Designed miniproteins, single chains, continued (2). Designs and how they scored, part 34

Each design is a single chain, and the fold is of that chain. pLDDT is the mean over its residues in the fold that is shown.

## One batch from the design tools (miniprotein)

Design m5157
Fold by ESMFold2-Fast:
Structure m5157 (fold): chain A 60 residues (1-60)
Amino acid sequence: DLVDALRELCTGKPKENLTNEQLEELSKEFPCFTTGLKAVLVEQQCPVVDAVEFLREHCP
């Protein structure tokens, strides 16, 4: 569910390579940030701002 939703969101966005530091910060701030979601962000080259907004909506 979340993996597919994030993949769809990222498909229409500008490409940006997230750093390992940015990925670690997301893991610390969002309890639902799983390995699957991390893989989608990397493969889709999703902008960090869009990733953060998605995680705020889906990770209370």
Scores: mean pLDDT 79

Design m5158
Fold by ESMFold2-Fast:
Structure m5158 (fold): chain A 100 residues (1-100)
Amino acid sequence: SKEIDAAIQTLKYGIELVKKATSKEELLDVMDYLIQKLEELIKRSKNPEVQKILQKTIDELRAIKAELEAGRLTVDEAKQRVISILENAIKELKKIKEKL
């Protein structure tokens, strides 16, 4: 429960940071920050279902980061995709919490 709540709070904070980013450089910095924080949460986690959701989230964020760096996504398109990824991760984590 406490572990899942920490993950949800990190993802919610991530959504707020993404919404505030106004440049490609700011969005890339936010994505790098989130990836690092999610990797720290995985390392401290004892729940394999939580680890799987967070790893999937990292992989999806890295894919969007690569598309943004390559110029295949605009900043606004990348922001929308990242917010969707983070919102989906929150929903999956809430479902695990409901089963506990």
Scores: mean pLDDT 90

Design m5159
Fold by ESMFold2-Fast:
Structure m5159 (fold): chain A 65 residues (1-65)
Amino acid sequence: MFEEIAKILEETLPKLDESTRKQMENLLKLVKKGHLHAAIAAADLLKREGFTEEAERLYELVKQA
């Protein structure tokens, strides 16, 4: 689960602007440490930036936890 979430975030990083990317890298570090709330925050950030499909996938993975 966390490995899958981390992979989605890593694949999305190159598509983000520098400021949002730095925020996402910090959330990715927390996700890799098993912090579920960081995964939710990352999904919220992706949705705000227009990555709705990636955000929906993260919400589904979090719900299955």
Scores: mean pLDDT 82

Design m5160
Fold by ESMFold2-Fast:
Structure m5160 (fold): chain A 88 residues (1-88)
Amino acid sequence: LAALTAEAAREAAERGREVGKQIADEAISTGASREEVLAKLRQAGEAIGKDLAERYPELSDAAVRAAAGLGLHEAERTYNEQIAAAEA
């Protein structure tokens, strides 16, 4: 179970970083509004949570939420870093 929790967290973080980069690249390309970006980030977090719940049914709801939250955090961080680099 501890190994599964670590695996889920790692997968969520990796997915978050990839999605955050894609959202940033799209926002830069299309001129997407802040509201549109926030909606996409939230949808990405929800998708990560659903995937984790299906792939790791042995994990508690709290563990799944924590991993999904980590994924969303990494997506937001990666998005912000990409935007800052583009504006620098």
Scores: mean pLDDT 83

Design m5161
Fold by ESMFold2-Fast:
Structure m5161 (fold): chain A 69 residues (1-69)
Amino acid sequence: MLSDEELLEAAATLLRQFIADGRARGLSDAQIRAMVDAIARWLAREQRLSPELAARLFARAEELVAELG
């Protein structure tokens, strides 16, 4: 079982990889943001995250998109 922090770091690593792949494929910033948001929401649903952990995941996703442009 992953701790909340380990789960968030694993998710952040995955999201960074999708952002990098999207850029390499020539996706627009808007398309990358939409993809990251969709993946984060899907992960929260599939993993049945608590509202608090889901909020932390969404905040981390927004931070990653902001940091990477």
Scores: mean pLDDT 80

Design m5162
Fold by ESMFold2-Fast:
Structure m5162 (fold): chain A 77 residues (1-77)
Amino acid sequence: SMERALQTARSVAESLERYLEQPERYRETALSTGRSAAPILEEVDPELSKLLREFVESGGDRELAERTLERAREFLS
């Protein structure tokens, strides 16, 4: 549902914001959230889902985290 997708994107944005502030502390949470969120977001925002998968597969690349966060914020606008 769209409501579930919005809640999921919010969780992604919050996890990535924490990760970018303190990468060592929040890396595992951000990666776990990304793995769970990507399939949910695939139908509603394929670009966000793709960026999120690339972020997870990279093991937490900072530039991918920033791009994924920007896209999640756009989706939530």
Scores: mean pLDDT 89

Design m5163
Fold by ESMFold2-Fast:
Structure m5163 (fold): chain A 97 residues (1-97)
Amino acid sequence: SLEEIRREAIRLAVLAIQYAEEGKFEEARKYVERALELLRQAPDNALAWALVAEALYLLGEFEEARELAEKALELAKKQNDQVAEIMATELLELLEK
């Protein structure tokens, strides 16, 4: 069930990004909230943190996006999650002007 929670958090975060890219910001926020609920239960999920940070960036929530991207990067390095590390790094670069 813990692995199912981690996988579902990733799925919900991806959906949040997709809705945000479509300009469906209210739906995107609901999926961010759901993903964050699962991340509170299973926080050891660098990829889901990075994906939620990207969704928040697309929603214009730049400060929260930065905080979660920094958390995702630190966790990705500890987990050797190269995908999450690249995503978090690129997002942090995008947040710096």
Scores: mean pLDDT 90

Design m5164
Fold by ESMFold2-Fast:
Structure m5164 (fold): chain A 95 residues (1-95)
Amino acid sequence: KASEELLKILFDSAATIVSVLMKKAIAKSSGVDLSVDELQAMIDALEQTIKKLEEALEKYKDTAPEQIVKDIESELETAKELRKELEEELKKKEA
């Protein structure tokens, strides 16, 4: 069912976002900088998540329950913001 597929996408997205946030929090609390490889891996994971959420939104925005559409839009915004922050951190390390 479409709702089950959308919930799976939301759960997979949430897991990726939480993983990134936890890694950032641990780095901040431990005073250890994230490596270039770790930043790139997180950026790549978020990019895949963003593509899946955008495809889901385009396919289902007119048929999915309004709350699910809003949840997808919210996670998409969060993922894009996190990707931007990590890209800025990566640029500073490569400079």
Scores: mean pLDDT 81

Design m5165
Fold by ESMFold2-Fast:
Structure m5165 (fold): chain A 85 residues (1-85)
Amino acid sequence: SLSDIRSLLRQVERLLRETRRLLRQGRIEEAERVVDETIELLNEVRRMVESDPNASEELRREVIMAEAEATALRMLVWVMRKEKE
């Protein structure tokens, strides 16, 4: 349902904020775990949005933007992990 999609997107937003917080604290391994879980959740959200004919263009855009942010954070985790090697 649209309500379920909105609830999951709010959870995604909290996980993205947590990832940023962990990265600021240098907790790279924990940030990687959280961002990977966020990406898995976003894959489920995308599937739900694509299967729902009532999903608005605005909602689809919100999902795309969240996916872009998660991808950017995953790349940042990769770079920061590499620098610690």
Scores: mean pLDDT 87

Design m5166
Fold by ESMFold2-Fast:
Structure m5166 (fold): chain A 85 residues (1-85)
Amino acid sequence: AAAATIQRIRAMTDDQIDKEIDERMEKDNREMTRKSRELFRKGEWDAAIKEQQERSRERQAEIERFKDVSPVFARIVDNAEAMAG
């Protein structure tokens, strides 16, 4: 699975990778907001914060893994992160 994903990413253009990153970020932000609201209604705000932190760690770990194998992916991700702030 990972090897197939890396080969797919290597075949993509910079624009295609940027678009996929943007779409994933939008989905993650939407899901995080929804889950945070649900946990807050239950009085579990600490759990909402932990979920946000865990999601960030998981995303960063996945990016680091792909960066080790694909310099093209690393450059595009770094550029996208810089633009996003």
Scores: mean pLDDT 65

Design m5167
Fold by ESMFold2-Fast:
Structure m5167 (fold): chain A 72 residues (1-72)
Amino acid sequence: DGQQRAARRVQEAALSVPGVLEVTATASPSGNVGVTIVADSEEAARQARRAAEEAARSDPHVSGLTVETQLS
């Protein structure tokens, strides 16, 4: 529950960045969150990665974060 809510917050943070097209976030029961970001530019991908990292750091349910970025 807390881990799934954390993944959702990380997804929403990354998706809020202008130029981000898609974000998928999943959480394991151990609190590892995996995020895949599809962006229209390197700058948007960089900003989205930072937003995801900041959201993850603020959540005690996150024990680890993996971020993958793709350009479209």
Scores: mean pLDDT 83

Design m5168
Fold by ESMFold2-Fast:
Structure m5168 (fold): chain A 73 residues (1-73)
Amino acid sequence: MSPELEKAKETALEILKEKGPIEGRELVEQVAKRTGVSLETAEKAVVRLILEGELSVENKVVDGRVVSILSLA
């Protein structure tokens, strides 16, 4: 796995520990902002954490829209 992808994964877990449950798009944007990796790399890191069982995904209705909320598993 690339060093950038590992850093993005670690940062995603750090953000979730700090903020608690967060919308998936916001998490990707915060990871990219904190690490300087591309949005594409940040998104790949989040997807990998979901596939590895490190993150739980819950679909919620927020302001009349269905959004994916991510939390630590």
Scores: mean pLDDT 82

Design m5169
Fold by ESMFold2-Fast:
Structure m5169 (fold): chain A 79 residues (1-79)
Amino acid sequence: SDLEEAEKLVKEVEDSKSTKNISLNEQIKKLEEAAKLYEKAGDYKGAAYAYERLGQIYSATGREEEAKKYFEKAKELLK
């Protein structure tokens, strides 16, 4: 299901923090796909989590405009 695929993508990113076996660009791609799948499934909390993680990655890499965009998306989904 879309929800199971989204959860799998987030888990792969979270697991990579310890193992460092996927690139930053691959983490971004997986989180973007997870967010879309969560939204399609109606899991807005899951989608917000994925968008917050994207914001954190962009902020950590100095890309503040992208970071703000993703943090705003996360906030809007939780209203």
Scores: mean pLDDT 83

Design m5170
Fold by ESMFold2-Fast:
Structure m5170 (fold): chain A 119 residues (1-119)
Amino acid sequence: VAKGIYYFWKGEYEKAIEEFKKALEKDPNNLVARFFLGLAYEKLGEYEKAIAYYEEMLELLPLTADKILKLPEIKSVEDVDFSKAEILSEDEITEENALYNPVQLVANAKARLEELKAK
């Protein structure tokens, strides 16, 4: 994951995509890898692919909430309390914010998905 984030910050989005896809091969439930795949495809203007990865991330939430979010009562994305999550710009998305705050990551994915579908 860290290597993919490094390529993303360098603006090498195609290399970032390759690394994040490798991360998904090792862990198909990796929310961070799916988020950055969506973000990287968005940067390349591949909006349909970006939307697909954001939607996949939200669909995985009920299956990963216990392990990743430590919120076993979550049944769907609508059950997540986003009131304390900040919607970060791409410049504010760091490894710390993305990797250590999964609720923040999901909130950002939802916000970007809504923006892309409005276009």
Scores: mean pLDDT 63

Design m5171
Fold by ESMFold2-Fast:
Structure m5171 (fold): chain A 78 residues (1-78)
Amino acid sequence: DKLAEEYRKKLTEQSKKNRLYAELVDLMRRAVELGVPDFLELWDKAEKAIKSGNFEELEKIVEELRQRIADAEARRAA
């Protein structure tokens, strides 16, 4: 049933967006605590992705932010 498939898709997309939003907020807080440089550029890209509904782009931004945080933590530990 095409109708049921469309509704399942929308529910899955909303769940994924909610998880990405929560993760983005947590990572941004972490980036501020660690003094990660240039994180504001990633925030601007994330805001644009959210406004356009491009959750694939948002997922890439979240991954990039995770990498920058990991690098900052590694430098602090070394």
Scores: mean pLDDT 76

Design m5172
Fold by ESMFold2-Fast:
Structure m5172 (fold): chain A 77 residues (1-77)
Amino acid sequence: MVPEVPSVDEVLAEALAATDTTSLEEIAAGLRKQAEAARKYKEELEKAGKATEEEIKAAEELARVAEEAAAALEAAA
């Protein structure tokens, strides 16, 4: 099953819920790390040649969502 990729709004809502114990800058840094991991995962899937197009797209979209959410939090901080 292709993993369900959260929307930018969903990621931002989770980040805001965490702000009581974590700064916006720390959450943004975490999201940037997640984006890097997702991009690396996509590259490994492409190299293996066994992943479906949907799996590759899901990994790419996860990276994009994390990157956009991080940028939005950095702008708000």
Scores: mean pLDDT 74

Design m5173
Fold by ESMFold2-Fast:
Structure m5173 (fold): chain A 112 residues (1-112)
Amino acid sequence: SDVPTLDQIAEHYIKQAREAIKKGKELKESDKEKAIKYYLVALAHATLAAAFGNEKLREEARKLAEEAKKGLEELKPSEEDKKQAEKLMAGVYEDDPDGISEAVKILLESSK
């Protein structure tokens, strides 16, 4: 089996980030905790994507990370909201093949 290229890895993470942003937007008014979860998932995938691929893919990933950050800022999540979203993520990403649970934890620890 072929090993994926760094560009293919970046494209995969960009796709996951876009899907998560879409879900976050859909849930923003109806389920704040799930919306926060999806924006955190989007931010984690976009941040990972920005570490891989060519400059065009990294720039696209940075724009998605910025969109996810703006979505989170609009929701004004408390520390308890963030912890609850992390618990919801653990239930969804049982196998966590992308390492998103760890990436989200790092992002939450780096935020004020």
Scores: mean pLDDT 76

Design m5174
Fold by ESMFold2-Fast:
Structure m5174 (fold): chain A 86 residues (1-86)
Amino acid sequence: GPSQRALQAIGLPDYQQLIDRMRQIRRQRGLDVPDSDIREGVAILGGIISENRGRDVTDDQIGQQLYDRVRQRINSDTATVMRQAF
Protein backbone atom coordinates (compact mmCIF):
# COMPACT_ATOMS: atom_id res chain seq x y z
CA GLY A 1 0.00 0.00 0.00
CA PRO A 2 1.04 3.68 -0.01
CA SER A 3 2.28 3.43 3.60
CA GLN A 4 4.61 0.53 2.73
CA ARG A 5 6.09 2.49 -0.21
CA ALA A 6 6.48 5.55 2.05
CA LEU A 7 8.34 3.47 4.69
CA GLN A 8 10.69 2.11 2.00
CA ALA A 9 11.40 5.69 0.81
CA ILE A 10 13.04 6.57 4.17
CA GLY A 11 14.84 3.22 4.58
CA LEU A 12 12.59 1.82 7.33
CA PRO A 13 11.73 -1.91 7.43
CA ASP A 14 8.54 -2.98 5.69
CA TYR A 15 5.08 -2.38 7.21
CA GLN A 16 4.96 -5.76 9.02
CA GLN A 17 8.44 -5.39 10.57
CA LEU A 18 7.50 -1.91 11.85
CA ILE A 19 4.27 -3.27 13.41
CA ASP A 20 6.24 -6.13 15.02
CA ARG A 21 8.70 -3.60 16.54
CA MET A 22 5.80 -1.53 17.89
CA ARG A 23 4.23 -4.64 19.46
CA GLN A 24 7.57 -5.40 21.19
CA ILE A 25 7.84 -1.82 22.52
CA ARG A 26 4.19 -1.96 23.72
CA ARG A 27 4.97 -5.18 25.62
CA GLN A 28 8.29 -3.90 27.03
CA ARG A 29 6.68 -0.68 28.36
CA GLY A 30 3.45 -2.36 29.55
CA LEU A 31 1.27 0.02 27.52
CA ASP A 32 -2.34 -0.86 26.65
CA VAL A 33 -2.27 0.02 22.93
CA PRO A 34 -4.58 -2.02 20.62
CA ASP A 35 -3.33 -3.28 17.24
CA SER A 36 -5.96 -1.08 15.52
CA ASP A 37 -4.28 2.05 17.00
CA ILE A 38 -0.84 0.80 15.89
CA ARG A 39 -2.15 0.31 12.33
CA GLU A 40 -3.78 3.77 12.33
CA GLY A 41 -0.50 5.25 13.59
CA VAL A 42 1.45 3.56 10.77
CA ALA A 43 -1.05 5.07 8.28
CA ILE A 44 -0.36 8.50 9.85
CA LEU A 45 3.41 7.88 9.44
CA GLY A 46 2.83 7.06 5.76
CA GLY A 47 1.00 10.38 5.34
CA ILE A 48 3.84 12.32 7.02
CA ILE A 49 6.47 10.64 4.79
CA SER A 50 4.39 11.42 1.68
CA GLU A 51 3.95 15.09 2.76
CA ASN A 52 7.73 15.42 3.28
CA ARG A 53 8.73 13.67 0.01
CA GLY A 54 11.42 15.76 -1.74
CA ARG A 55 12.03 17.88 1.36
CA ASP A 56 15.36 17.93 3.20
CA VAL A 57 14.02 16.76 6.58
CA THR A 58 15.74 14.73 9.32
CA ASP A 59 14.46 11.48 10.85
CA ASP A 60 14.11 13.40 14.15
CA GLN A 61 11.84 15.99 12.48
CA ILE A 62 9.68 13.20 10.99
CA GLY A 63 9.63 11.45 14.39
CA GLN A 64 8.48 14.65 16.10
CA GLN A 65 5.71 15.19 13.51
CA LEU A 66 4.66 11.55 14.03
CA TYR A 67 4.53 11.92 17.84
CA ASP A 68 2.51 15.15 17.69
CA ARG A 69 0.00 13.91 15.08
CA VAL A 70 -0.55 10.47 16.68
CA ARG A 71 -0.93 12.07 20.13
CA GLN A 72 -3.58 14.48 18.76
CA ARG A 73 -5.53 11.92 16.69
CA ILE A 74 -5.22 8.76 18.83
CA ASN A 75 -3.48 9.11 22.23
CA SER A 76 -0.12 9.66 23.95
CA ASP A 77 0.59 5.95 24.63
CA THR A 78 0.32 5.09 20.92
CA ALA A 79 2.44 8.17 20.09
CA THR A 80 5.13 6.95 22.55
CA VAL A 81 5.17 3.43 21.05
CA MET A 82 5.47 4.82 17.50
CA ARG A 83 8.20 7.35 18.38
CA GLN A 84 10.31 4.65 20.13
CA ALA A 85 9.96 2.27 17.13
CA PHE A 86 11.16 5.02 14.73
Scores: mean pLDDT 76

Design m5175
Fold by ESMFold2-Fast:
Formats: sequence, C-alpha cells, structure tokens
Structure m5175 (fold): chain A 63 residues (1-63)
Amino acid sequence: GALGEKAAEAVLEGLKKQGELLNSLGVPTSVKAEAVDDTTARITITTSEGTVVIDAPVSGVLL
C-alpha cells in the first residue's frame, strides 16, 4: 500500500545519508548485524571515528 511505499523511500534516503557519513568517517573496523524482522536488519558499524547504527532492508540472512 501507499504507507509501505513511503516507508521504503524513507529507508532508502536514510541509507544514502548514512553512506555519506560512513565515507567521511573512514572504513569500518568491525560490523555486527541483528535481525529486526524478516525484511529489516540493524547493522552496527564500529569505525576508527566511532560507532554508527544503520537499519537496512534485507531478505533472509544479512551475513
């Protein structure tokens, strides 16, 4: 439905913004992924500059 479409757009825009932040922070030194539900995973990335949390749409297993 329309609500699902808007949610997908918001997730994609969030991922683009987080990608730019990650690029400015350098490369990740460790990555941990947690399933929030069957289609969404929470990715915790530790870099030399700090820790970043990203919610990403995934199908099945992220790793």
Scores: mean pLDDT 61

Design m5176
Fold by ESMFold2-Fast:
Structure m5176 (fold): chain A 58 residues (1-58)
Amino acid sequence: MEKEELARRVEKLAEEAGLAKITVDSRVYDSRAGAERPFSEAQLKAAQANLEYVLAQE
């Protein structure tokens, strides 16, 4: 799955769940590097799983 496609899916799920906006251009704080980075594919997959879980509980 393309990273951009995954990011778009996460953005839609977050908006559907009424959570804080997530965009393809959003950056995340990388605590290991001590700097903001673009979302990694692994981070987007984790966000997707968490949002799908939240939506399934409602």
Scores: mean pLDDT 59

Design m5177
Fold by ESMFold2-Fast:
Structure m5177 (fold): chain A 73 residues (1-73)
Amino acid sequence: SAEDKAEIDKIFRETAEWFREALAKVTDPEAQAELRRLFGEAARKFMDATSVEEAKKIAEEARKRVQEILDKE
């Protein structure tokens, strides 16, 4: 539905903002490259997402993987 699409787009924007904030905190070039790669993977998955629940799971997994990178710094 249009409402579901709007919510998916919102979750994507919030996830993109969180990646931007994570990139600002990381100084290691290899970690920055990995964050950009993970964002690309997440963005691709969001393009294929057909439900709000799927979008939430994509965001949750992305945040978990990024937190693992931040925890190594």
Scores: mean pLDDT 84

Design m5178
Fold by ESMFold2-Fast:
Structure m5178 (fold): chain A 96 residues (1-96)
Amino acid sequence: MEAELERLREEARRAAELAGVELEEVERLFEELLREGKSLEEIRRELTRFLLEAAFAREEPAFRAAGLSDAQLEAIRAALLSGEAIDDPKWLALAE
């Protein structure tokens, strides 16, 4: 429904601010997905992946400063994008 699309768009803009992403980039992606005829759930999934990837990129320097290797950072990114939880105690300790 149109109201659900508008709510998703507003939520995406709010999440973009938190992730340090320019609103124009999120709006461009949203418009592209709509033009491709993506469903509401597909749009939500793509926006979530985009915002999570952007948030990770913003935090990457802090993770590197904390001593995480390139392989460990790539594993975290892959888990976030796949929606899998990392249950390793090492990752849980870093998330505290």
Scores: mean pLDDT 68

Design m5179
Fold by ESMFold2-Fast:
Structure m5179 (fold): chain A 85 residues (1-85)
Amino acid sequence: DLAEALAELRELAEEARRLAEEGAPVERAVGLAIRAIGLAVEAAILLARQQGRKGILPLSELPADVLAAYQEAVRGALEAGRRAR
């Protein structure tokens, strides 16, 4: 369900934001980024299937809210990991 993927991406974005404030071990930050990428890919596959397409949509073709949540999650994760060094 695309709505479930969006909700989980928003949860990851919130966790990433929290960790970016405190700093996080690099392994935690990398793990969050990988999870966000995985969810975005799953959302892209699900949306492609909903549109009658096969394969994966470009991530840039995701709905604006899904793309924003994904970008926030990855940005926060990278900031958290960068601050660890």
Scores: mean pLDDT 77

Design m5180
Fold by ESMFold2-Fast:
Structure m5180 (fold): chain A 90 residues (1-90)
Amino acid sequence: SRKEENKKRTQEAREELDRLLEAARRAAAANPSGTLSLDEVRALLDEVIEDPEMRRVLGQAFAAAIARNPSGTLSPEDIRALLHDVFGYT
């Protein structure tokens, strides 16, 4: 049914967002700043996010957030907050 298909897509998206946040935390821990550049975030999106539309939406959101941040980078907590704002991720 359409409702079951939507529930499955929501669960799959949530699992991808969990994997993205974990990958971001690992990548940030490898950087002395504890943050990620736009290129590093884009690489994680390509690795973790299978849905091209979700990659596009997240890519735009991250680019906008980095443009607003004076450091030109994002922390894992900044990424978590963006996922909450864009997808209701908790």
Scores: mean pLDDT 78

Design m5181
Fold by ESMFold2-Fast:
Structure m5181 (fold): chain A 90 residues (1-90)
Amino acid sequence: SKEEEEKLRELLEEVRAAIEEDVKENPEARPYVESFLEGNDDDFVKFALQDPELAAELMEKLADILKELGMDKAAEAFQKLADYLRELAK
């Protein structure tokens, strides 16, 4: 729905803000998150609404990787996005 799309876009904005904060402290991590900063939101939103379970699994995996890289704020933001996607899944 449009409300689900708007919520996903809000969560993606939170992800981008968290990435920018973590990258200021850990610049070496930027290449791993560059695609999220470049803004392919429309493609992600379409994919996430079509397969929210797979999207959640991918976001959870990315959160784990970012936590290992010391990007704790980005990891929390991706986990929050994954949690919302789990709610959208059947």
Scores: mean pLDDT 82

Design m5182
Fold by ESMFold2-Fast:
Structure m5182 (fold): chain A 67 residues (1-67)
Amino acid sequence: AAVEQEYAAAKARAQELYRGSETLRALGEQSSPATKVQADEEAEYLEAQGDRLLSAADARYRAALAA
């Protein structure tokens, strides 16, 4: 696949993960303190996954442009 398509797909996937994180944090606000802690931890995990996907995709995209 073209590197632009791979980058676009990675950005779309990261946005899905970030939206999931936001939803979990919002649900946690409506929950018990213990449930909020678990929701926040899961949200942090999703954010980290999104960050890793974007970082890897950015590196590949920039390398392809420099080639």
Scores: mean pLDDT 85

Design m5183
Fold by ESMFold2-Fast:
Structure m5183 (fold): chain A 80 residues (1-80)
Amino acid sequence: MERVVTLPDGKKVTIRVDPEAPATEVIERLIEALKDADDIALGVVRLLLGMANVLPEVDSEELLDRAIKSVLDIEKALSE
């Protein structure tokens, strides 16, 4: 599974994870790919991921997409 994310500063990052990987591995890949993002945005991602660990019905792809959207929304708000 692969996602290309364009950050508000124009920087592109590629997130690659095995589609069969557990949510925790998807999370670690996302954090590593977005390590240059603002600490607040990363804090929100970690919170969402902590909640996902107690919600077994959330699949890894949906979790990744929600986390990416949250980071981008926060980074955009902080840039304005």
Scores: mean pLDDT 65

Design m5184
Fold by ESMFold2-Fast:
Structure m5184 (fold): chain A 74 residues (1-74)
Amino acid sequence: SMEELKKKVIELIAEIMDIGYEKIQSLYDQGKFDEAKKLEKELDETVKSIIDMLQKNDPNALKKAEEAKKKIEE
């Protein structure tokens, strides 16, 4: 159902943000400030896009969230 899809996407967004935050902090700790800022911007834009899809009841939100999680885990 759309309700179950939305719950799954929200859980994936939380995981994406958690992993992304850890990576951003690691880059700052390494002095890679430009890479950290770039990742932060890319993460923000990606999450915003997924949230927009959820607000529009777009079923592709789940696939986009799963793809974003795979990318951030790299």
Scores: mean pLDDT 88

Design m5185
Fold by ESMFold2-Fast:
Structure m5185 (fold): chain A 94 residues (1-94)
Amino acid sequence: SFAKSEEERQELEKKKKEFEELLKRLEAGDPSAVLELAAEIVEESLKLRGEEEKGKKVKELILNEASVEELKPLLYPEELKLVESTLKIVEELK
């Protein structure tokens, strides 16, 4: 429905802003919170594209620290950039 789609878009924008603020705080290093938030944002983004089942699978892969190469064919450019940034931060903090 139109109303549900608008509400889901607003929630996604809110999560994106929370992710940006969290990145500023994570210059001190907490990769777990960033990974969880990024996984949730990607799942919701794919759900909004009508790919809910793929979104669930991608969320699981992100939480298990799957490689960018494994995720690349499953993601659109916008979601891929978010994942690449997140995994780079997680890698740098290990």
Scores: mean pLDDT 74

Design m5186
Fold by ESMFold2-Fast:
Structure m5186 (fold): chain A 77 residues (1-77)
Amino acid sequence: SMMEQYREEFEKLGEEVNKVLVEAAKTLPEDVFKEYLGRILKVVQEILEALKNGDKEAFEKAMEELRKLEEEIRKLT
């Protein structure tokens, strides 16, 4: 139940991240875009590992980092 809710939260944030990445791919220089894509992929991996391990603290920290990256990219586009 709680882990299912966490997966749904991640899925919803992932939809928003995808929207900003689509815009960023059109507007940012390729090297800057690739740097942000790499940072997002690293945080996504951390979220997936936290979900796999049932680590709520690690999940919450990684989700906060993903939100900050989404906001940062949105400000650049």
Scores: mean pLDDT 86

Design m5187
Fold by ESMFold2-Fast:
Structure m5187 (fold): chain A 84 residues (1-84)
Amino acid sequence: SMSERRKEAIREVSELMRALADVVDLYVQARQAERKNAEEGKKLEKKAEEAREELEILKAELRGEEEARRKREEAERRRAEEEE
């Protein structure tokens, strides 16, 4: 149903926003740590890079799901038109 699709989309967007916030927070922490200890700053920067890679994977997965959903909707619409 449309309601379930909307709930899924909201959940996915919320997860993406949370992942983005985590990436930003890690970069900020890395910058602050670097000012006090360059080695700790580099460790946090690596974690931020890993989080950024996870964010890009999540974005790709969401795009894949969206394309699959769009193709399904188009197929259903065409079938409904042929039945009428």
Scores: mean pLDDT 73

Design m5188
Fold by ESMFold2-Fast:
Structure m5188 (fold): chain A 73 residues (1-73)
Amino acid sequence: EEVTSFSGEKVPKEAITKPLEVAEELRKQGYSEETVREARAGLAGAKDYDEKGRHKKTGVLNPVALFFRKLAL
């Protein structure tokens, strides 16, 4: 399963649950430095969360996504 980063790239869902482990893997796979930085910060997939910080498909709340949604929008 894939999620969309703030930079617009599709990344593995593990970038949300295991940011540090996945960030280096994404760099090795040729993802942009912006997307790798977002993954490391635990922000990968934030675009798949709504304005209330809930995942658009599952409804699961992500407080980090909520914070950055309010800051960016």
Scores: mean pLDDT 65

Design m5189
Fold by ESMFold2-Fast:
Structure m5189 (fold): chain A 55 residues (1-55)
Amino acid sequence: MAEEIVRLVKELLDAGKTLEQAVVEAANKMLETHTPEEVSRAVREALPEIRAAAA
């Protein structure tokens, strides 16, 4: 799940989104298939890798 968020963020960054936009859109995508609690936890766990993906 955290790895899926990282992958989505990378795809959105490659599409020209800012890091903030990419994170928000990735979280919204995950909300289509996961609960808000699961998504919030996964985003927090993925934060270091999200930052690495944006670098």
Scores: mean pLDDT 78

Design m5190
Fold by ESMFold2-Fast:
Structure m5190 (fold): chain A 77 residues (1-77)
Amino acid sequence: MQQGQQYQQLGDQYDKQGNLDKAITYYKQSADLFGDAGDQQSMLQSYQKLADVLKKKGDTQQSQQLQQGVQRSQQFL
């Protein structure tokens, strides 16, 4: 799934630039595409990156909830 990887890289690019809103958008798109493709490992990586960006933006509660979801999903995969 090259498109999922592409969006994850775009998220990384915008996160590095400090454009957190764009980074959030691209990480969500990346996670959705990997999820649709059944690539659970790459989907969880995108969710981890999303959680980190949400924490940087000051949305610590959403970041923590997402990190807990990722940890639980990894337990069953």
Scores: mean pLDDT 79

Design m5191
Fold by ESMFold2-Fast:
Structure m5191 (fold): chain A 61 residues (1-61)
Amino acid sequence: IDFSKVPVEVAARAIHYLTGMSLEKAKEIVRKNPTLRGTAKAVGISQSTLSRAIRILLELE
């Protein structure tokens, strides 16, 4: 995944479903972390888990 091309909304929704944190907090984390690795580390999940969730959400739209 080219994380720079992932919509903030999609990345935030993936984080929300994986961690249970609010969408607003997830959006702030995504905005502060321009890379998949940085974002995954910030929320305490693996890059592969976050990448898979984002791909699933992108498949829906």
Scores: mean pLDDT 78

Design m5192
Fold by ESMFold2-Fast:
Parts: sequence; structure tokens; C-alpha cells
Structure m5192 (fold): chain A 55 residues (1-55)
Amino acid sequence: SDQDVQIVANYVKDLMKKYNMSVSELEKKFNIRTRISRIFRLSSETITKGLRLAE
């Protein structure tokens, strides 16, 4: 849902501010996609949309 996409985007934006890192850096260094999947139990498609929205 659009709400789930926004939840992912907000979570990623908070991490970007906390670590001073881009989405790409978070994906490479922290495996953020896997982390988000475990925390929120969302589909890969929803996570991808949220990551793109956070950029």
C-alpha cells in the first residue's frame, strides 16, 4: 500500500540523517533491504518503492 511505501521511505530517511549516508551506501554497507524486510515484513516491491521515494 502507499502507506507502507511511506513507512519505508521515512525509516530510510531517518537512517540517512543518522549515518550521513545515501540510500546506495546504506544498501551496500548495512544490507538495508534485508533489514527492512525483517522489521516490517513487507514485500520486496514495496521496499524498492520506499527506497526510491527516500532518494
Scores: mean pLDDT 84

